# Designed miniproteins, single chains, continued (2), part 17

Each design is a single chain, and the fold is of that chain. pLDDT is the mean over its residues in the fold that is shown.

## One batch from the design tools (miniprotein)

Design m4557
Fold by ESMFold2-Fast:
Structure m4557 (fold): chain A 87 residues (1-87)
Amino acid sequence: MTEEQIEEVVEALKKLRSIPGVTVTQDGNVFTITVSGNLEELEEALKILEKLKEIPGVKVTREGNIFTIELDLDEEQLARLQELLAE
């Protein structure tokens, strides 16, 4: 992924974390998004996830109210994403 693509992913993940009823957990390059809110919160999360799917190197899969985001990142790119998420 490019630096700009990593920044777009970070902004999307920050937006997802700001939605009430949305939980974002991380395991390496894999993010799990759990939506336990109402229909409005699910629809807002879906809009962000649809935009995220358009970024090259991002894979999004859905199982009910659980979404898995897999990022095509090397170790250096993952470290950069972690740095940006902490800001």
Scores: mean pLDDT 83

Design m4558
Fold by ESMFold2-Fast:
Structure m4558 (fold): chain A 90 residues (1-90)
Amino acid sequence: MPSAEQQRRLLELIREMEELARNRAPPEEIARLARELRRVATHPELRALAEGVIGLARAWEATDDEAEREALRESILVVLRTAREVLRRL
């Protein structure tokens, strides 16, 4: 199980990514934090979720379609919500 300090750090990374996604910040910033989450997380499920966010953020950066950007942003928020629930159970 992650330590209380490690769990707090992981939660802070997830919350920061949620805030960036809600505020429609550049997807490269979200990808940067997701790469840090993947590096810091020891649990395979959290690493997989972080990799999912990286992929969604790259797709968001690559598209110029506003509807597709909104769908990708919503998908990132869903993945981050799942990451928070996984972290709570560790």
Scores: mean pLDDT 85

Design m4559
Fold by ESMFold2-Fast:
Structure m4559 (fold): chain A 67 residues (1-67)
Amino acid sequence: EELERDIAEAITLIAVAVSKANGGNREVLDKAADLIVAGKYDEAIKLLREAGEFTVARIVERAKELA
Protein backbone atom coordinates (compact mmCIF):
# COMPACT_ATOMS: atom_id res chain seq x y z
CA GLU A 1 0.00 0.00 0.00
CA GLU A 2 2.64 2.58 1.05
CA LEU A 3 4.97 1.62 -1.81
CA GLU A 4 2.09 1.64 -4.33
CA ARG A 5 0.99 5.05 -3.04
CA ASP A 6 4.54 6.44 -3.38
CA ILE A 7 4.82 5.07 -6.94
CA ALA A 8 1.41 6.56 -7.84
CA GLU A 9 2.47 9.98 -6.52
CA ALA A 10 5.81 9.80 -8.37
CA ILE A 11 4.13 8.88 -11.69
CA THR A 12 1.58 11.71 -11.38
CA LEU A 13 4.21 14.31 -10.41
CA ILE A 14 6.39 13.25 -13.37
CA ALA A 15 3.36 13.65 -15.70
CA VAL A 16 2.75 17.16 -14.27
CA ALA A 17 6.43 18.10 -14.76
CA VAL A 18 6.44 16.82 -18.38
CA SER A 19 3.27 18.80 -19.19
CA LYS A 20 4.75 21.98 -17.63
CA ALA A 21 7.92 21.52 -19.73
CA ASN A 22 5.79 21.17 -22.89
CA GLY A 23 3.78 24.40 -22.44
CA GLY A 24 0.98 23.19 -20.18
CA ASN A 25 -0.89 25.59 -17.87
CA ARG A 26 1.68 26.06 -15.08
CA GLU A 27 -0.73 27.55 -12.51
CA VAL A 28 -3.24 24.71 -12.92
CA LEU A 29 -0.49 22.04 -12.99
CA ASP A 30 1.12 23.46 -9.82
CA LYS A 31 -2.27 23.39 -8.03
CA ALA A 32 -2.85 19.82 -9.25
CA ALA A 33 0.60 18.78 -7.93
CA ASP A 34 -0.26 20.28 -4.51
CA LEU A 35 -3.57 18.37 -4.45
CA ILE A 36 -1.81 15.11 -5.42
CA VAL A 37 0.78 15.52 -2.62
CA ALA A 38 -2.14 16.14 -0.20
CA GLY A 39 -3.80 12.89 -1.41
CA LYS A 40 -6.72 14.79 -2.99
CA TYR A 41 -6.72 12.88 -6.25
CA ASP A 42 -10.40 13.49 -7.15
CA GLU A 43 -9.97 17.27 -6.78
CA ALA A 44 -6.78 17.15 -8.88
CA ILE A 45 -8.54 15.13 -11.63
CA LYS A 46 -11.48 17.56 -11.69
CA LEU A 47 -9.20 20.62 -11.85
CA LEU A 48 -7.11 19.11 -14.67
CA ARG A 49 -10.18 18.12 -16.72
CA GLU A 50 -11.74 21.59 -16.34
CA ALA A 51 -8.45 23.14 -17.55
CA GLY A 52 -8.22 20.83 -20.60
CA GLU A 53 -5.21 18.88 -19.25
CA PHE A 54 -6.84 15.59 -20.26
CA THR A 55 -3.62 13.53 -20.59
CA VAL A 56 -2.42 14.47 -17.09
CA ALA A 57 -5.96 13.92 -15.70
CA ARG A 58 -6.03 10.37 -17.16
CA ILE A 59 -2.62 9.58 -15.67
CA VAL A 60 -3.76 10.83 -12.21
CA GLU A 61 -6.98 8.77 -12.53
CA ARG A 62 -5.02 5.59 -13.28
CA ALA A 63 -2.54 6.32 -10.46
CA LYS A 64 -5.47 6.73 -8.02
CA GLU A 65 -6.50 3.13 -8.87
CA LEU A 66 -3.01 1.99 -7.78
CA ALA A 67 -2.98 4.09 -4.57
Scores: mean pLDDT 78

Design m4560
Fold by ESMFold2-Fast:
Structure m4560 (fold): chain A 88 residues (1-88)
Amino acid sequence: MAREEADRLFEEGLRAFAAGDFERARELLERALELAGPEYVPVLLALAQLYYAQGDLEGALEYLERALALRPDDEEIREAIAYIKEQL
């Protein structure tokens, strides 16, 4: 149940983000993370993208580094971190 609700909130959060409603996207993604637990990598990556879109590079890095800690061999997460660090 909680995981199914987390996945639904995650999808709604992604739709809000695509629509440019960054505050609504944050609310939905944070609720998804609360229900699924702190290791829910898809939400961590979505929050990183949200912070990046708002110009908060340090916030984006925090969520990407959390995701990398859970998936240390993930090349795409590692590349995203490198890309943002080049902009700091």
Scores: mean pLDDT 84

Design m4561
Fold by ESMFold2-Fast:
Structure m4561 (fold): chain A 88 residues (1-88)
Amino acid sequence: MAAPRLVAAAIFPDGERGYTLVALLDNVTKEQAEAIAEAARAVPGVRSARAVPDIFNPKKKTNSYLLFVDAEDEAAARAALAAIRAQL
């Protein structure tokens, strides 16, 4: 069975306030994706984190999720990415 993995991640400046982290996860269950989002939300300076399932391929058994993290600054966004990596 394939192990959970981070496929890609990007951190973007969010105007004058904060940063957005988008992470693509593969080979995770719904419970694992939610636990990873919870770990990201627990990071100081993270305002929100959500896991969204990939709805474009309902036939495939690959549990791909997009994580959207809103952080107050770049350091918080990077800490959230580290927390996501630690859950994999």
Scores: mean pLDDT 77

Design m4562
Fold by ESMFold2-Fast:
Structure m4562 (fold): chain A 76 residues (1-76)
Amino acid sequence: SSELERERVRLEKEFLLGIIDIVYGVSITTKMSLEDFNKLLDIILEQGRKILTPEEVKEIEKYIKEKKEDFEKYLK
């Protein structure tokens, strides 16, 4: 049903957001390049596009954009 489907997609989105947070922390610790960090987040986004709704994908895109901006500021 639409209700159960929305709840499942929200949980999958939550897990992807958690993965992005872990990737961010690891990237800082390992001194990953900006190019490699951006490529890795883009791979996560493309996987999200395959399993999430367009609405939930937009939230992942926004979060990824924020993490990319934070990482760029960290490298300065």
Scores: mean pLDDT 83

Design m4563
Fold by ESMFold2-Fast:
Structure m4563 (fold): chain A 91 residues (1-91)
Amino acid sequence: DLERLREEAREALRTFPAHAEALEAHVRETAPGASVEQLREALALTRAEREELRARLAAETDPEVREALELAIEGAERLIAVLEEALAAKE
């Protein structure tokens, strides 16, 4: 029913930002040991994910799902910024 779908949506929204924040911290801690190639691969994958989320947002008509996609895009953008910073520090 509606309430159950709402709960599932809220859980997905909470999980994604927390996961992105954990990845940000992990990248900062492990960046000195990571290769430039590994950082570039991670950055390319995260950028591809962001573009896919943006494409989904452009096609989505449900306001609740659109808000979930916007939060996911914000999380991806934060991770991209951290990966770019880590890569710049290594170069």
Scores: mean pLDDT 73

Design m4564
Fold by ESMFold2-Fast:
Structure m4564 (fold): chain A 77 residues (1-77)
Amino acid sequence: MLTPKQAGEAARTSLLAQGVPEEEAEEAAREVEKAVSTLSDNRKKVAVVQKAVGLVANRGVPPKEAAEEALKWALEE
């Protein structure tokens, strides 16, 4: 089962690998941890990580907004 800490670390690692600055990647990790902590379904946790990473890395969405949109999207699925 994916823990909130593991979800945040996965997001941070992926963002750093895609060239996102350390400070922004750390903020995204914290926001993803918060979002994932509200979920019990492992598939939704993974979906939040993937969606938030994509929004930050590929679309330049701020970390907090990216995590909120990812959570909303995962809950609609």
Scores: mean pLDDT 83

Design m4565
Fold by ESMFold2-Fast:
Structure m4565 (fold): chain A 83 residues (1-83)
Amino acid sequence: SPEELYNKIINAMKEKKLSQKELAEKLGVSQQTVSNIINGIKTGTYIPSADMIDKMAKVLGMDSIDFQVDIGMIQIQRGVDSM
């Protein structure tokens, strides 16, 4: 679920001792972008790009395939058009 993925991200950040600012620096984006991604995942309303998912997974020490599957399930649940 979106809440479970959000909790995985927050727990990974805590284990890595990473703030949102430090995560943003490692990803090469603004702190606001990280905040938007994390909150969007929590609410199931924002879907980051595959490249961003891979970068976040690597920085957080998460499995990128599991992360992408979780995002894909959120997309399906929101009724994203199948093109």
Scores: mean pLDDT 73

Design m4566
Fold by ESMFold2-Fast:
Structure m4566 (fold): chain A 93 residues (1-93)
Amino acid sequence: AEELLKKGIEYLVNKDFEKAVEYLKKAIEEAEKKGDTGLLIASKDLLSFALTELGDYVSAHLYLSSSLGLRLTSSPEDVSRALKITNDALLKY
């Protein structure tokens, strides 16, 4: 999960949004299988960003809304970790 997220971030930083979407979707699937809520939130946030850059606003909104729902039901620790991952990625962009 974390390796797939790192690859998604690398593609995002290089503005390869198509591959960023591919790897971020894989990161979501693995995070769901492992129950890693912090990684799941971060992956959905970054996927929403990549989809926005591709002009897919409907899919971007769906992933962002899903991420917001997870934040409301998740531990403060998971939310904090997710925000740090997302902010660190976007600062490299």
Scores: mean pLDDT 86

Design m4567
Fold by ESMFold2-Fast:
Structure m4567 (fold): chain A 87 residues (1-87)
Amino acid sequence: MEKLLEELLEELDELLKEGLLSEESAEFYKRLLEALLESKEKAIEVLREMLEERKKKNPETPEEEVERAEEKIEGLVEEARKYLESL
């Protein structure tokens, strides 16, 4: 688990450096990954918050590059969710 979380954190940092990810999105995904390091229960809570935020998100028209980066991160979050469910 720790190695997977480290890889996800590296991926997030890379996307941030490329400017393809908004600070808000990066902060949410960083919180998720940090929660996974602390406990499964905290990680599930953060995942729930992120999914709820996604479903209710309506204030912005995302730029093509930002949308592409968010799709990539959503994939990583989904992988983490499946991993937690398999435990």
Scores: mean pLDDT 58

Design m4568
Fold by ESMFold2-Fast:
Structure m4568 (fold): chain A 73 residues (1-73)
Amino acid sequence: ADAADAIQGARDIAAELMGRVPSAGAAANAAGAAVKKLQAEGLSSDEAAQRVFDGTPEAREAIREALRELGLL
């Protein structure tokens, strides 16, 4: 998945967790933070982006953590 796919996945996950659609900037920041969190667990950037795009449980938790750090959750 490319960066746009990861941002779209993050937007969808964030919308579910927040109960409202995030801004484009918030979605992009959450995607970047989640990808970095997944990379810290041993995934490549492409694998991390794919997990976010697919909405896996690991990606949902990474997005939840990113949203809490951003003050959006």
Scores: mean pLDDT 84

Design m4569
Fold by ESMFold2-Fast:
Structure m4569 (fold): chain A 96 residues (1-96)
Amino acid sequence: MEEILRQAEELRELLRAFAAASTDPFLRAEAERMVRDIDDMIRRMKEGKLSDMEIMLETMSIVAGALVMERRDPRARPVLEKAIELNKLALEYIKK
C-alpha cells in the first residue's frame, strides 16, 4: 500500500506539471479533474477508508483518463505510463 500511495502522489505531481504547461483548455480541465480524484483517493487511503478493490477500480479509471489525454497530446505519455504503473501495483497488492 505504501508504494501505491507514493506512486499516486508522483502521478498527481506529473498531472499538475502537465496542466501548468498545457495550452489546451480541455486538457487542463481534465488534468485538474484527475488531480482532484487522486487527492480524494490519497486522503481516503490514508484514512483507511478504501478497500483494495476500490483502489483498483479508482486506478483503472485514472488509466482511462490518462489514455484520453495521451491520445489528444503525446506530451501526456509520462502521465499515462505512471497511471498504468499505479494500476499494476494495485493489482499486485490484491493478488497477495
Scores: mean pLDDT 84

Design m4570
Fold by ESMFold2-Fast:
Structure m4570 (fold): chain A 60 residues (1-60)
Amino acid sequence: SKKDELVKEMKELLDKMTKLTREILRLSQDPSQQDKVKELMKEMEKLSEKIKELSRKLRE
């Protein structure tokens, strides 16, 4: 069903969020990687926005 597709997409976005969080934590220990950390933080923000949109669609 369409809801099943949205749930699958949500799971994929949450999995990406988890992986990005792990990478940010690892890279944050290296000061030379700070610019990469900032880029990953922006990607996380974009994923958060998509997750909020999908959550709204799933509730309605």
Scores: mean pLDDT 83

Design m4571
Fold by ESMFold2-Fast:
Structure m4571 (fold): chain A 62 residues (1-62)
Amino acid sequence: MKVYTHTLEGDSAGSIAAALLLGALEGADKVRLTNIPKSLLPWLEAEGWEILDETTAEIDLS
C-alpha cells in the first residue's frame, strides 16, 4: 500500500486539491494530510477523509 503524505500550509482548499493531485500522479493508494487546522477536520470527515488524530487525516484513492 502506497501513501502520499502532504503537509498543509494554512487552511486553503487549494492545498488539499494539490495533495490529491500529487497523490494521484504518484499512483498512491491513499493520501495523508498533516498539519490540518482544527476548523477543517469536520469538513474533511464529511468529504470522506478518515480522521486519524487532531492534525492528520487520510483518504483512499482506490
Scores: mean pLDDT 78

Design m4572
Fold by ESMFold2-Fast:
Structure m4572 (fold): chain A 92 residues (1-92)
Amino acid sequence: SARREEALRRIREIADKATEEITAIGKEAGVEEKAYNLGGLVKAALTGSPLVGAAGFKGAERLLKELEKYPVAEKLRAIVEEARARAAEARA
């Protein structure tokens, strides 16, 4: 349906923006590899099947806990939580 296609397009835009923000912050903070992996998990979770979504967010939470020792951890968590909330709104 046109509504479903529009929702999927908006979710892809949300995922791409979150991935770009996470990667940029990770590069600036010197945690590029972990941030890149976090972005990939979030993108897969938002744009994939429900099973991929559950696994992706579980993986993202594990990486965020590993990142808690870095000053950017709270900022990265906020981006993940905002992207998840925006995607939920786009699905409604």
Scores: mean pLDDT 84

Design m4573
Fold by ESMFold2-Fast:
Structure m4573 (fold): chain A 97 residues (1-97)
Amino acid sequence: MSDMEKKAVATVDATIKLLREEKKKNKDDPRVVSLLDSSIDLLNRSRDYIRNGDYVSAQDSLDKAGDKLKNVKLSEELKQSMDRAAMIVSQMVSIEK
């Protein structure tokens, strides 16, 4: 596995951890919890796509997670982590092409 791929997986895993913490903070809002759960599932799928070398599908899954969360108030750290994951995967898509 390449150093870039390891970095991408580690960044996605860190983002999933932050999403789980955000879910705990929003436990009393079932709609927000549902959106966070769906986003965690999409990031887990993105991680699996990265491990399989499918960076285009990984990017699509991250984009879908971002869209689900666009109207949710997220911590600054979580927003930055999601942006970092998206940027790394976007770079990997550009290199593969």
Scores: mean pLDDT 85

Design m4574
Fold by ESMFold2-Fast:
Structure m4574 (fold): chain A 70 residues (1-70)
Amino acid sequence: RKAALEALREEAERGQKELDELGEETKKLIELGKQNPEYQPIAEEAAKQTLERTGEAQKEVGRMYAEVEA
């Protein structure tokens, strides 16, 4: 079980890193939309989709950490 918990922790850490990277890309898209009004609607829709996906993934990563701490 110890090995399984460590694998779960590594999975959670990998997921968190991916979420952090996705957040940075979303910020870049929002800034691009501010500089180019033509792309603003596309950037806003992409940001909305990313935030929704990120929220679900963040919840799952939190569950993994809770399992490791239990």
Scores: mean pLDDT 73

Design m4575
Fold by ESMFold2-Fast:
Structure m4575 (fold): chain A 83 residues (1-83)
Amino acid sequence: MEEIEELRKRIKEIEKETAELAEKYGELHPEVIELAAERLGLQLEYYKLQGKGEEAIEKTRALLPTLPPELAEAVQEVLEKFE
């Protein structure tokens, strides 16, 4: 399934970019949060293709109270798109 391979590759690329920007600008920088949200969206899509979308969404929601407010807001927006 080419779709899954493409998602894996893109997730890895964004993870690398997110890590580099977080190291340079800090983990709560708007660009880092934006990339983290994009990566989460791709991860949720990947899990959805495997029939594990509901589990992934529940797990992500459970993390919201533990996240910094800026990151929690971005994550919440991603979850709303997967309703």
Scores: mean pLDDT 79

Design m4576
Fold by ESMFold2-Fast:
Structure m4576 (fold): chain A 79 residues (1-79)
Amino acid sequence: PEEVTSHKGPKTLTTSVTLGFADVTESKWYLRAKDGSLIPVYSGALSGEGTVTLTVTIDKDQDVYPLSLDSLIGEFVGA
């Protein structure tokens, strides 16, 4: 189980994650919050395996899961 971190908004978080994925023409990625909210962190194409820098802005006081692969939610179009 992921441990949440409490933040006072507004705040910007940045990290690098290795996604290990095939070529995708369009994707959207979200960070999960403890209250079930999804915070957008990336939108665009992805290719191959590699490290992607993700940035998220929290606009209010909020508990969020760690900015890591296991806590990210991805949506793919044109797989």
Scores: mean pLDDT 66

Design m4577
Fold by ESMFold2-Fast:
Structure m4577 (fold): chain A 87 residues (1-87)
Amino acid sequence: MSYKEKAVKILEELRKKIWENPALSDEEKWNYIIQINLAISMVKKGEITLEELIEFLRGLLRDSTNPEVQKILEEAIKKLEELKKEA
């Protein structure tokens, strides 16, 4: 599987975890989903590097006040950093 396909799968899993999280309001879920969908689109188009994607998610983590969302974002960031080490 290409690194782009692996990155997209990490983002799709992140999107699923956000959507299925009962601690989030529908408004909070949609705010995160819109941003994750943008990131997926940029990865598919080759408009973002893996390093830039990691920094984008770190931005979402810094702006997040919900500890469950912070945990989910940290797990996604860790998976992307592991993917970068394989490239």
Scores: mean pLDDT 83

Design m4578
Fold by ESMFold2-Fast:
Structure m4578 (fold): chain A 74 residues (1-74)
Amino acid sequence: SARREAARARARAIADATVREARENPELVEKYGKEILLVAAEMATLAETVDLPGEEAREIVAETRAYLEAALGL
């Protein structure tokens, strides 16, 4: 499961980068809204899971979405 753990780590990095961008660049939140930033980060996370079995991919995407919703206040 080294591949799964690497994908989870990349997903967390995407989430943390998205939260940081929203915090440091509030104009992005004004322009796109938090929901679009969430969707963009979710799509990027999905791309990092394409080589994983479907269950593992969906788990990582769901974990990342939940983390982002909490961090962005959605």
Scores: mean pLDDT 85

Design m4579
Fold by ESMFold2-Fast:
Structure m4579 (fold): chain A 67 residues (1-67)
Amino acid sequence: MSPHELAIRGVGYQVLGMAYELDGDNQEAARSFQESSDLYEKLSELTGDEKDKEEAEKLRKKAEKAG
């Protein structure tokens, strides 16, 4: 998967997680944030960008709080 694909998919799952939070579906929100976190972690590994790593950590914590 290219860095561009990882970034787009990561944002997609982040938005999906937010949508589930608004709907009150905390389990699906947690799952979506976990997928987003994993994608940003892979992106950070490919790019070496500390901001991608920071975003992955934020999303991981958000998943833990939602579930």
Scores: mean pLDDT 82

Design m4580
Fold by ESMFold2-Fast:
Structure m4580 (fold): chain A 83 residues (1-83)
Amino acid sequence: VKELAEKFADALVNYEPISFETLVELAKLIIRGSDEELEILANTLKEKVPDKYKVDVKNTIRYLASLVNEEERYNKIIEIIDS
């Protein structure tokens, strides 16, 4: 989970396109992840992503959550990032 979050954060910070594989793994985590795994994801993103990229992080997670119909899990992730 932490490694996946770090790959996502690194791509955003370095202005690299996020790989389709990373997006699929993030979507799977949103669908299947435990509360603890979602907290690790959110806290890693909060720690690794500068404030100027937080909007891009939130928009990507929102988009993935909307595709998999997991708005509650999205809200939990965003609440941690915004804390």
Scores: mean pLDDT 72

Design m4581
Fold by ESMFold2-Fast:
Structure m4581 (fold): chain A 107 residues (1-107)
Amino acid sequence: MSLFEQAEALYRKGREYLAQGKYDEAIAAYQRAIDLLDTLDPSDPRVARLRGRALFLLADAYFEKGENAKALEYARRGLATVERGTSDEVERTLFRMGLASLESAIA
């Protein structure tokens, strides 16, 4: 299994934990996925997309725990990752909308 495939598996495991309300386990899985992705080429759009998605779901997990400052920080990092690493304007737009929605919910 490649490091990228390992990161994808951790990302999927994090989503499973998030769906079960296991926020701490989801956070740990997403952080491990991000750690693996950080060892890969950041100019690879698939690496940037998965890293951005993991950061954004990490933000969702922190928001569900009521840790609003961490939620905003990770959502902003997710958007920045996608904007730097991919030209996928649909994904960029979805991340911008998600951050705006989170900022509105916290304000």
Scores: mean pLDDT 85

Design m4582
Fold by ESMFold2-Fast:
Structure m4582 (fold): chain A 88 residues (1-88)
Amino acid sequence: SLKEEIEKLLEEIRRLGREAAEAIRASKTDEEAYAAVLPIGQQMEELIQKAKELASQLPPEEKEEALKRIRETVDEVIGLLKAAYAER
């Protein structure tokens, strides 16, 4: 179902967010962290756009909840990356 596809994309976004956070923590310089995160960030942006596209195909009552879930997932990942940068 569309909802199951969206949830799979959100889980992949969370996985990439964890991968990016680990890359940040493993980096010795801000330049290394930026270089490591850039391609992961691009992949996350593509998955976010796909999730939004699938959400647009849901009935209105389900679309708003799906968009909220996408927003919450993005906010979670942003928080994770900010924490990883603060630990360097």
Scores: mean pLDDT 89

Design m4583
Fold by ESMFold2-Fast:
Structure m4583 (fold): chain A 87 residues (1-87)
Amino acid sequence: GSEELLEEIERIEEEAKKLLEELKEKVKKGDITGAIGQTLRLIGLLLDTERLLEKAKELGDEEVVEKAERAIELLKKLIEEALELLK
C-alpha cells in the first residue's frame, strides 16, 4: 500500500545518491565506461520512480504522489550532474 510505496521511494533516493558518489569516484579514476554504467542505473531508477508515481496516483494518496514527484526531481538533478561530469 502507500507505506510500502513511501519506503520504496526512500530506498531509491538513497541508492541514487550512492550511485552519484560512486560515479564521481569512477570519473576521478578515468573509468568512463563505469561512469556511463552508473548513469544508466540512475536513469533506470528514474523510470522506476515514474512507475511508482502512477501507482500513487491510482491509490489517490496525495502525500505519496508528492514524495514521488520530489524523488523524480531529485533523480533528474542527479542525472544532469552525472552527464555534466562526463563532458
Scores: mean pLDDT 88

Design m4584
Fold by ESMFold2-Fast:
Structure m4584 (fold): chain A 90 residues (1-90)
Amino acid sequence: MARVEELRRRLRELAAEVEANVAEGDREELLEILSERFPGEEERVLDEVIEALGGLPSVEGARALVRAVEVVEEGLELLRRAAEERRLAE
């Protein structure tokens, strides 16, 4: 099981990759990458990313965003388990 510290490290690495790779990419390829985690919402997510970054992300940046969502989902699962365990221990 991934630890909170390990998830935090992975998120920092992915965040640095997204920031370092803020560049113009192929819009259609970016939408395909985003569809891995945001099916049916790829265009909205891309538009929000463009607004947040001030530009179109690179392909590598888009892949890092998808991986960051995976890490966040894993982190939320760990936090929910920790909260449940704490509640039972209290």
Scores: mean pLDDT 68

Design m4585
Fold by ESMFold2-Fast:
Structure m4585 (fold): chain A 62 residues (1-62)
Amino acid sequence: MSLQELLDQIDEIKANPESLEEAKKRLLGIVSLAHNELSGDQAEQVVRKAVEVLEELRERFA
């Protein structure tokens, strides 16, 4: 799986979250996949975006 595919999946979770709990679960799965399949620098980009989206969703559901 490419860096762009994982970033696109994070954007899809942001656009269509089912719940905060499910979004968090899906984002953690993507981060785990990034650590296994991508370089450290690319995995860091995925982690950073996942954290930003999770924080935005927390504010949206608050």
Scores: mean pLDDT 83

Design m4586
Fold by ESMFold2-Fast:
Structure m4586 (fold): chain A 64 residues (1-64)
Amino acid sequence: MRTKEVREKLEKLDKEVEEMKKKGVPKEEINKKIAREIGRILREIGDEIDRELEERRREREELE
């Protein structure tokens, strides 16, 4: 996965957190939101890396 894509997801999360703070959402809810979104991002990164490695391995095997 590209570093830029991860950074964009984190920036979006930061903006959502700031909006929640402006709306008076409790810190507990904000923390739960952050934990879930970070967990999802990390899982997506892991899955993307695994998929990319698998695809490149198959290309090498299938090419000849």
Scores: mean pLDDT 74

Design m4587
Fold by ESMFold2-Fast:
Structure m4587 (fold): chain A 91 residues (1-91)
Amino acid sequence: MEEEAREAARRAMSEDPQEMLAGLLELAELAERYGEEVVRKATAEAVREIAQEMVDTGNADEKALGQQAIARAEEIAERALELARKAAAAA
């Protein structure tokens, strides 16, 4: 459940549009199956994990962006789920 949501969230953050859309649709399906709150939390955790790696290994600009993403992880997760719902509704 949480791991599936994290994987879907990572796909939704892909620079490949096809993978991004697949990830968004998977997040929508998981939210419908397990509840929006659970999937939102898992998505926020995925954002923090990616951002933390950038903070630990990146240059000064990457560290600054990573810190901002960590601080705004909940907001980013809410926006991702909103996009996921819109993508599913548009099908």
Scores: mean pLDDT 78

Design m4588
Fold by ESMFold2-Fast:
Structure m4588 (fold): chain A 83 residues (1-83)
Amino acid sequence: VKELIEKALELEDKVREAIKSGTMTQEEIRKLVEEANKLFDEAGKKDPERAVKEHARLTLERDLKEGRANPEAVEKMLKEIEK
């Protein structure tokens, strides 16, 4: 489950980079988005509760690193997820 979520988020990062740099066609970007969505779907089918927790945890870790979230709010959310 965690590995599927990590791979999906890596594909999302690649899409963001490609859009920013203009190095990929719309078709290539679409394929990456579809692949990421398939990985999220597969994780949810295997274990929906764990998939939700791993997706939230990994997203919060990224948001903290990029300064997109309040550290106090993230700490509270992580505690809620671990319960």
Scores: mean pLDDT 72

Design m4589
Fold by ESMFold2-Fast:
Structure m4589 (fold): chain A 93 residues (1-93)
Amino acid sequence: MEELRRRAKEALEAALEELSKVDSPYAKEAQEYVKKALEALEREDYRTALEYAKFATAYANLADIEEPSEYVREALEKLDEAIEALREIIKAS
């Protein structure tokens, strides 16, 4: 667990650093997943914290696209659906 905790913290720090470079509506989604990762860390749920931090980084990277095409927007919607499904699975577990 100590190694997983360290990786979760490092992933969250990386997500925050990437998010600091971004100025777009997609940054809001990245911020939400950073918040969820922090909540999971407080519960000592390091696996969930690591996964949410990875999603935050993915959203931050997508937000760095100056003019996302309709295709990228559809991909973000599908990613959001997958994340919500994962949240329900985690809550049920």
Scores: mean pLDDT 67

Design m4590
Fold by ESMFold2-Fast:
Structure m4590 (fold): chain A 82 residues (1-82)
Amino acid sequence: SLEEFLAKARELAATAPPELRERAEEVGRRIAELYLAGKIEEAQQLWDDFVAELKAAGLSDEEIKAAVAAAIVAAYETLREA
């Protein structure tokens, strides 16, 4: 279920280093805001840029997963509040 997915995503997000989590949450919120504004192409580009940023930073696969989870959770919470 979506609830079970989000619970697991929150657990993964909690494992991210604080600075990485803050950045991921900011990106997630911005993606949701762009999506709500109908700027789908900009939202897709921001996501692609974020994933490229994570890969370029030399992060572990586990850190990348945690950051992705944090962004997804933040995006969902932003969309839910709209």
Scores: mean pLDDT 87

Design m4591
Fold by ESMFold2-Fast:
Structure m4591 (fold): chain A 55 residues (1-55)
Amino acid sequence: SPLEARLAELDARLRAVVEEIGAAQAKTGSIPQALRDELSRLVAEYRAARAELAA
């Protein structure tokens, strides 16, 4: 379904952002605000898509 495809896409993007955060943390000891904001946005979208799929 389109929702399952969307969840898979969001899951892949969440994984990529977490890896970028880890790399930034290892290099500089800090997390760029842009990555933190992107993670928050993706988590919200994932929750919304999961709620819609469960309905």
Scores: mean pLDDT 85

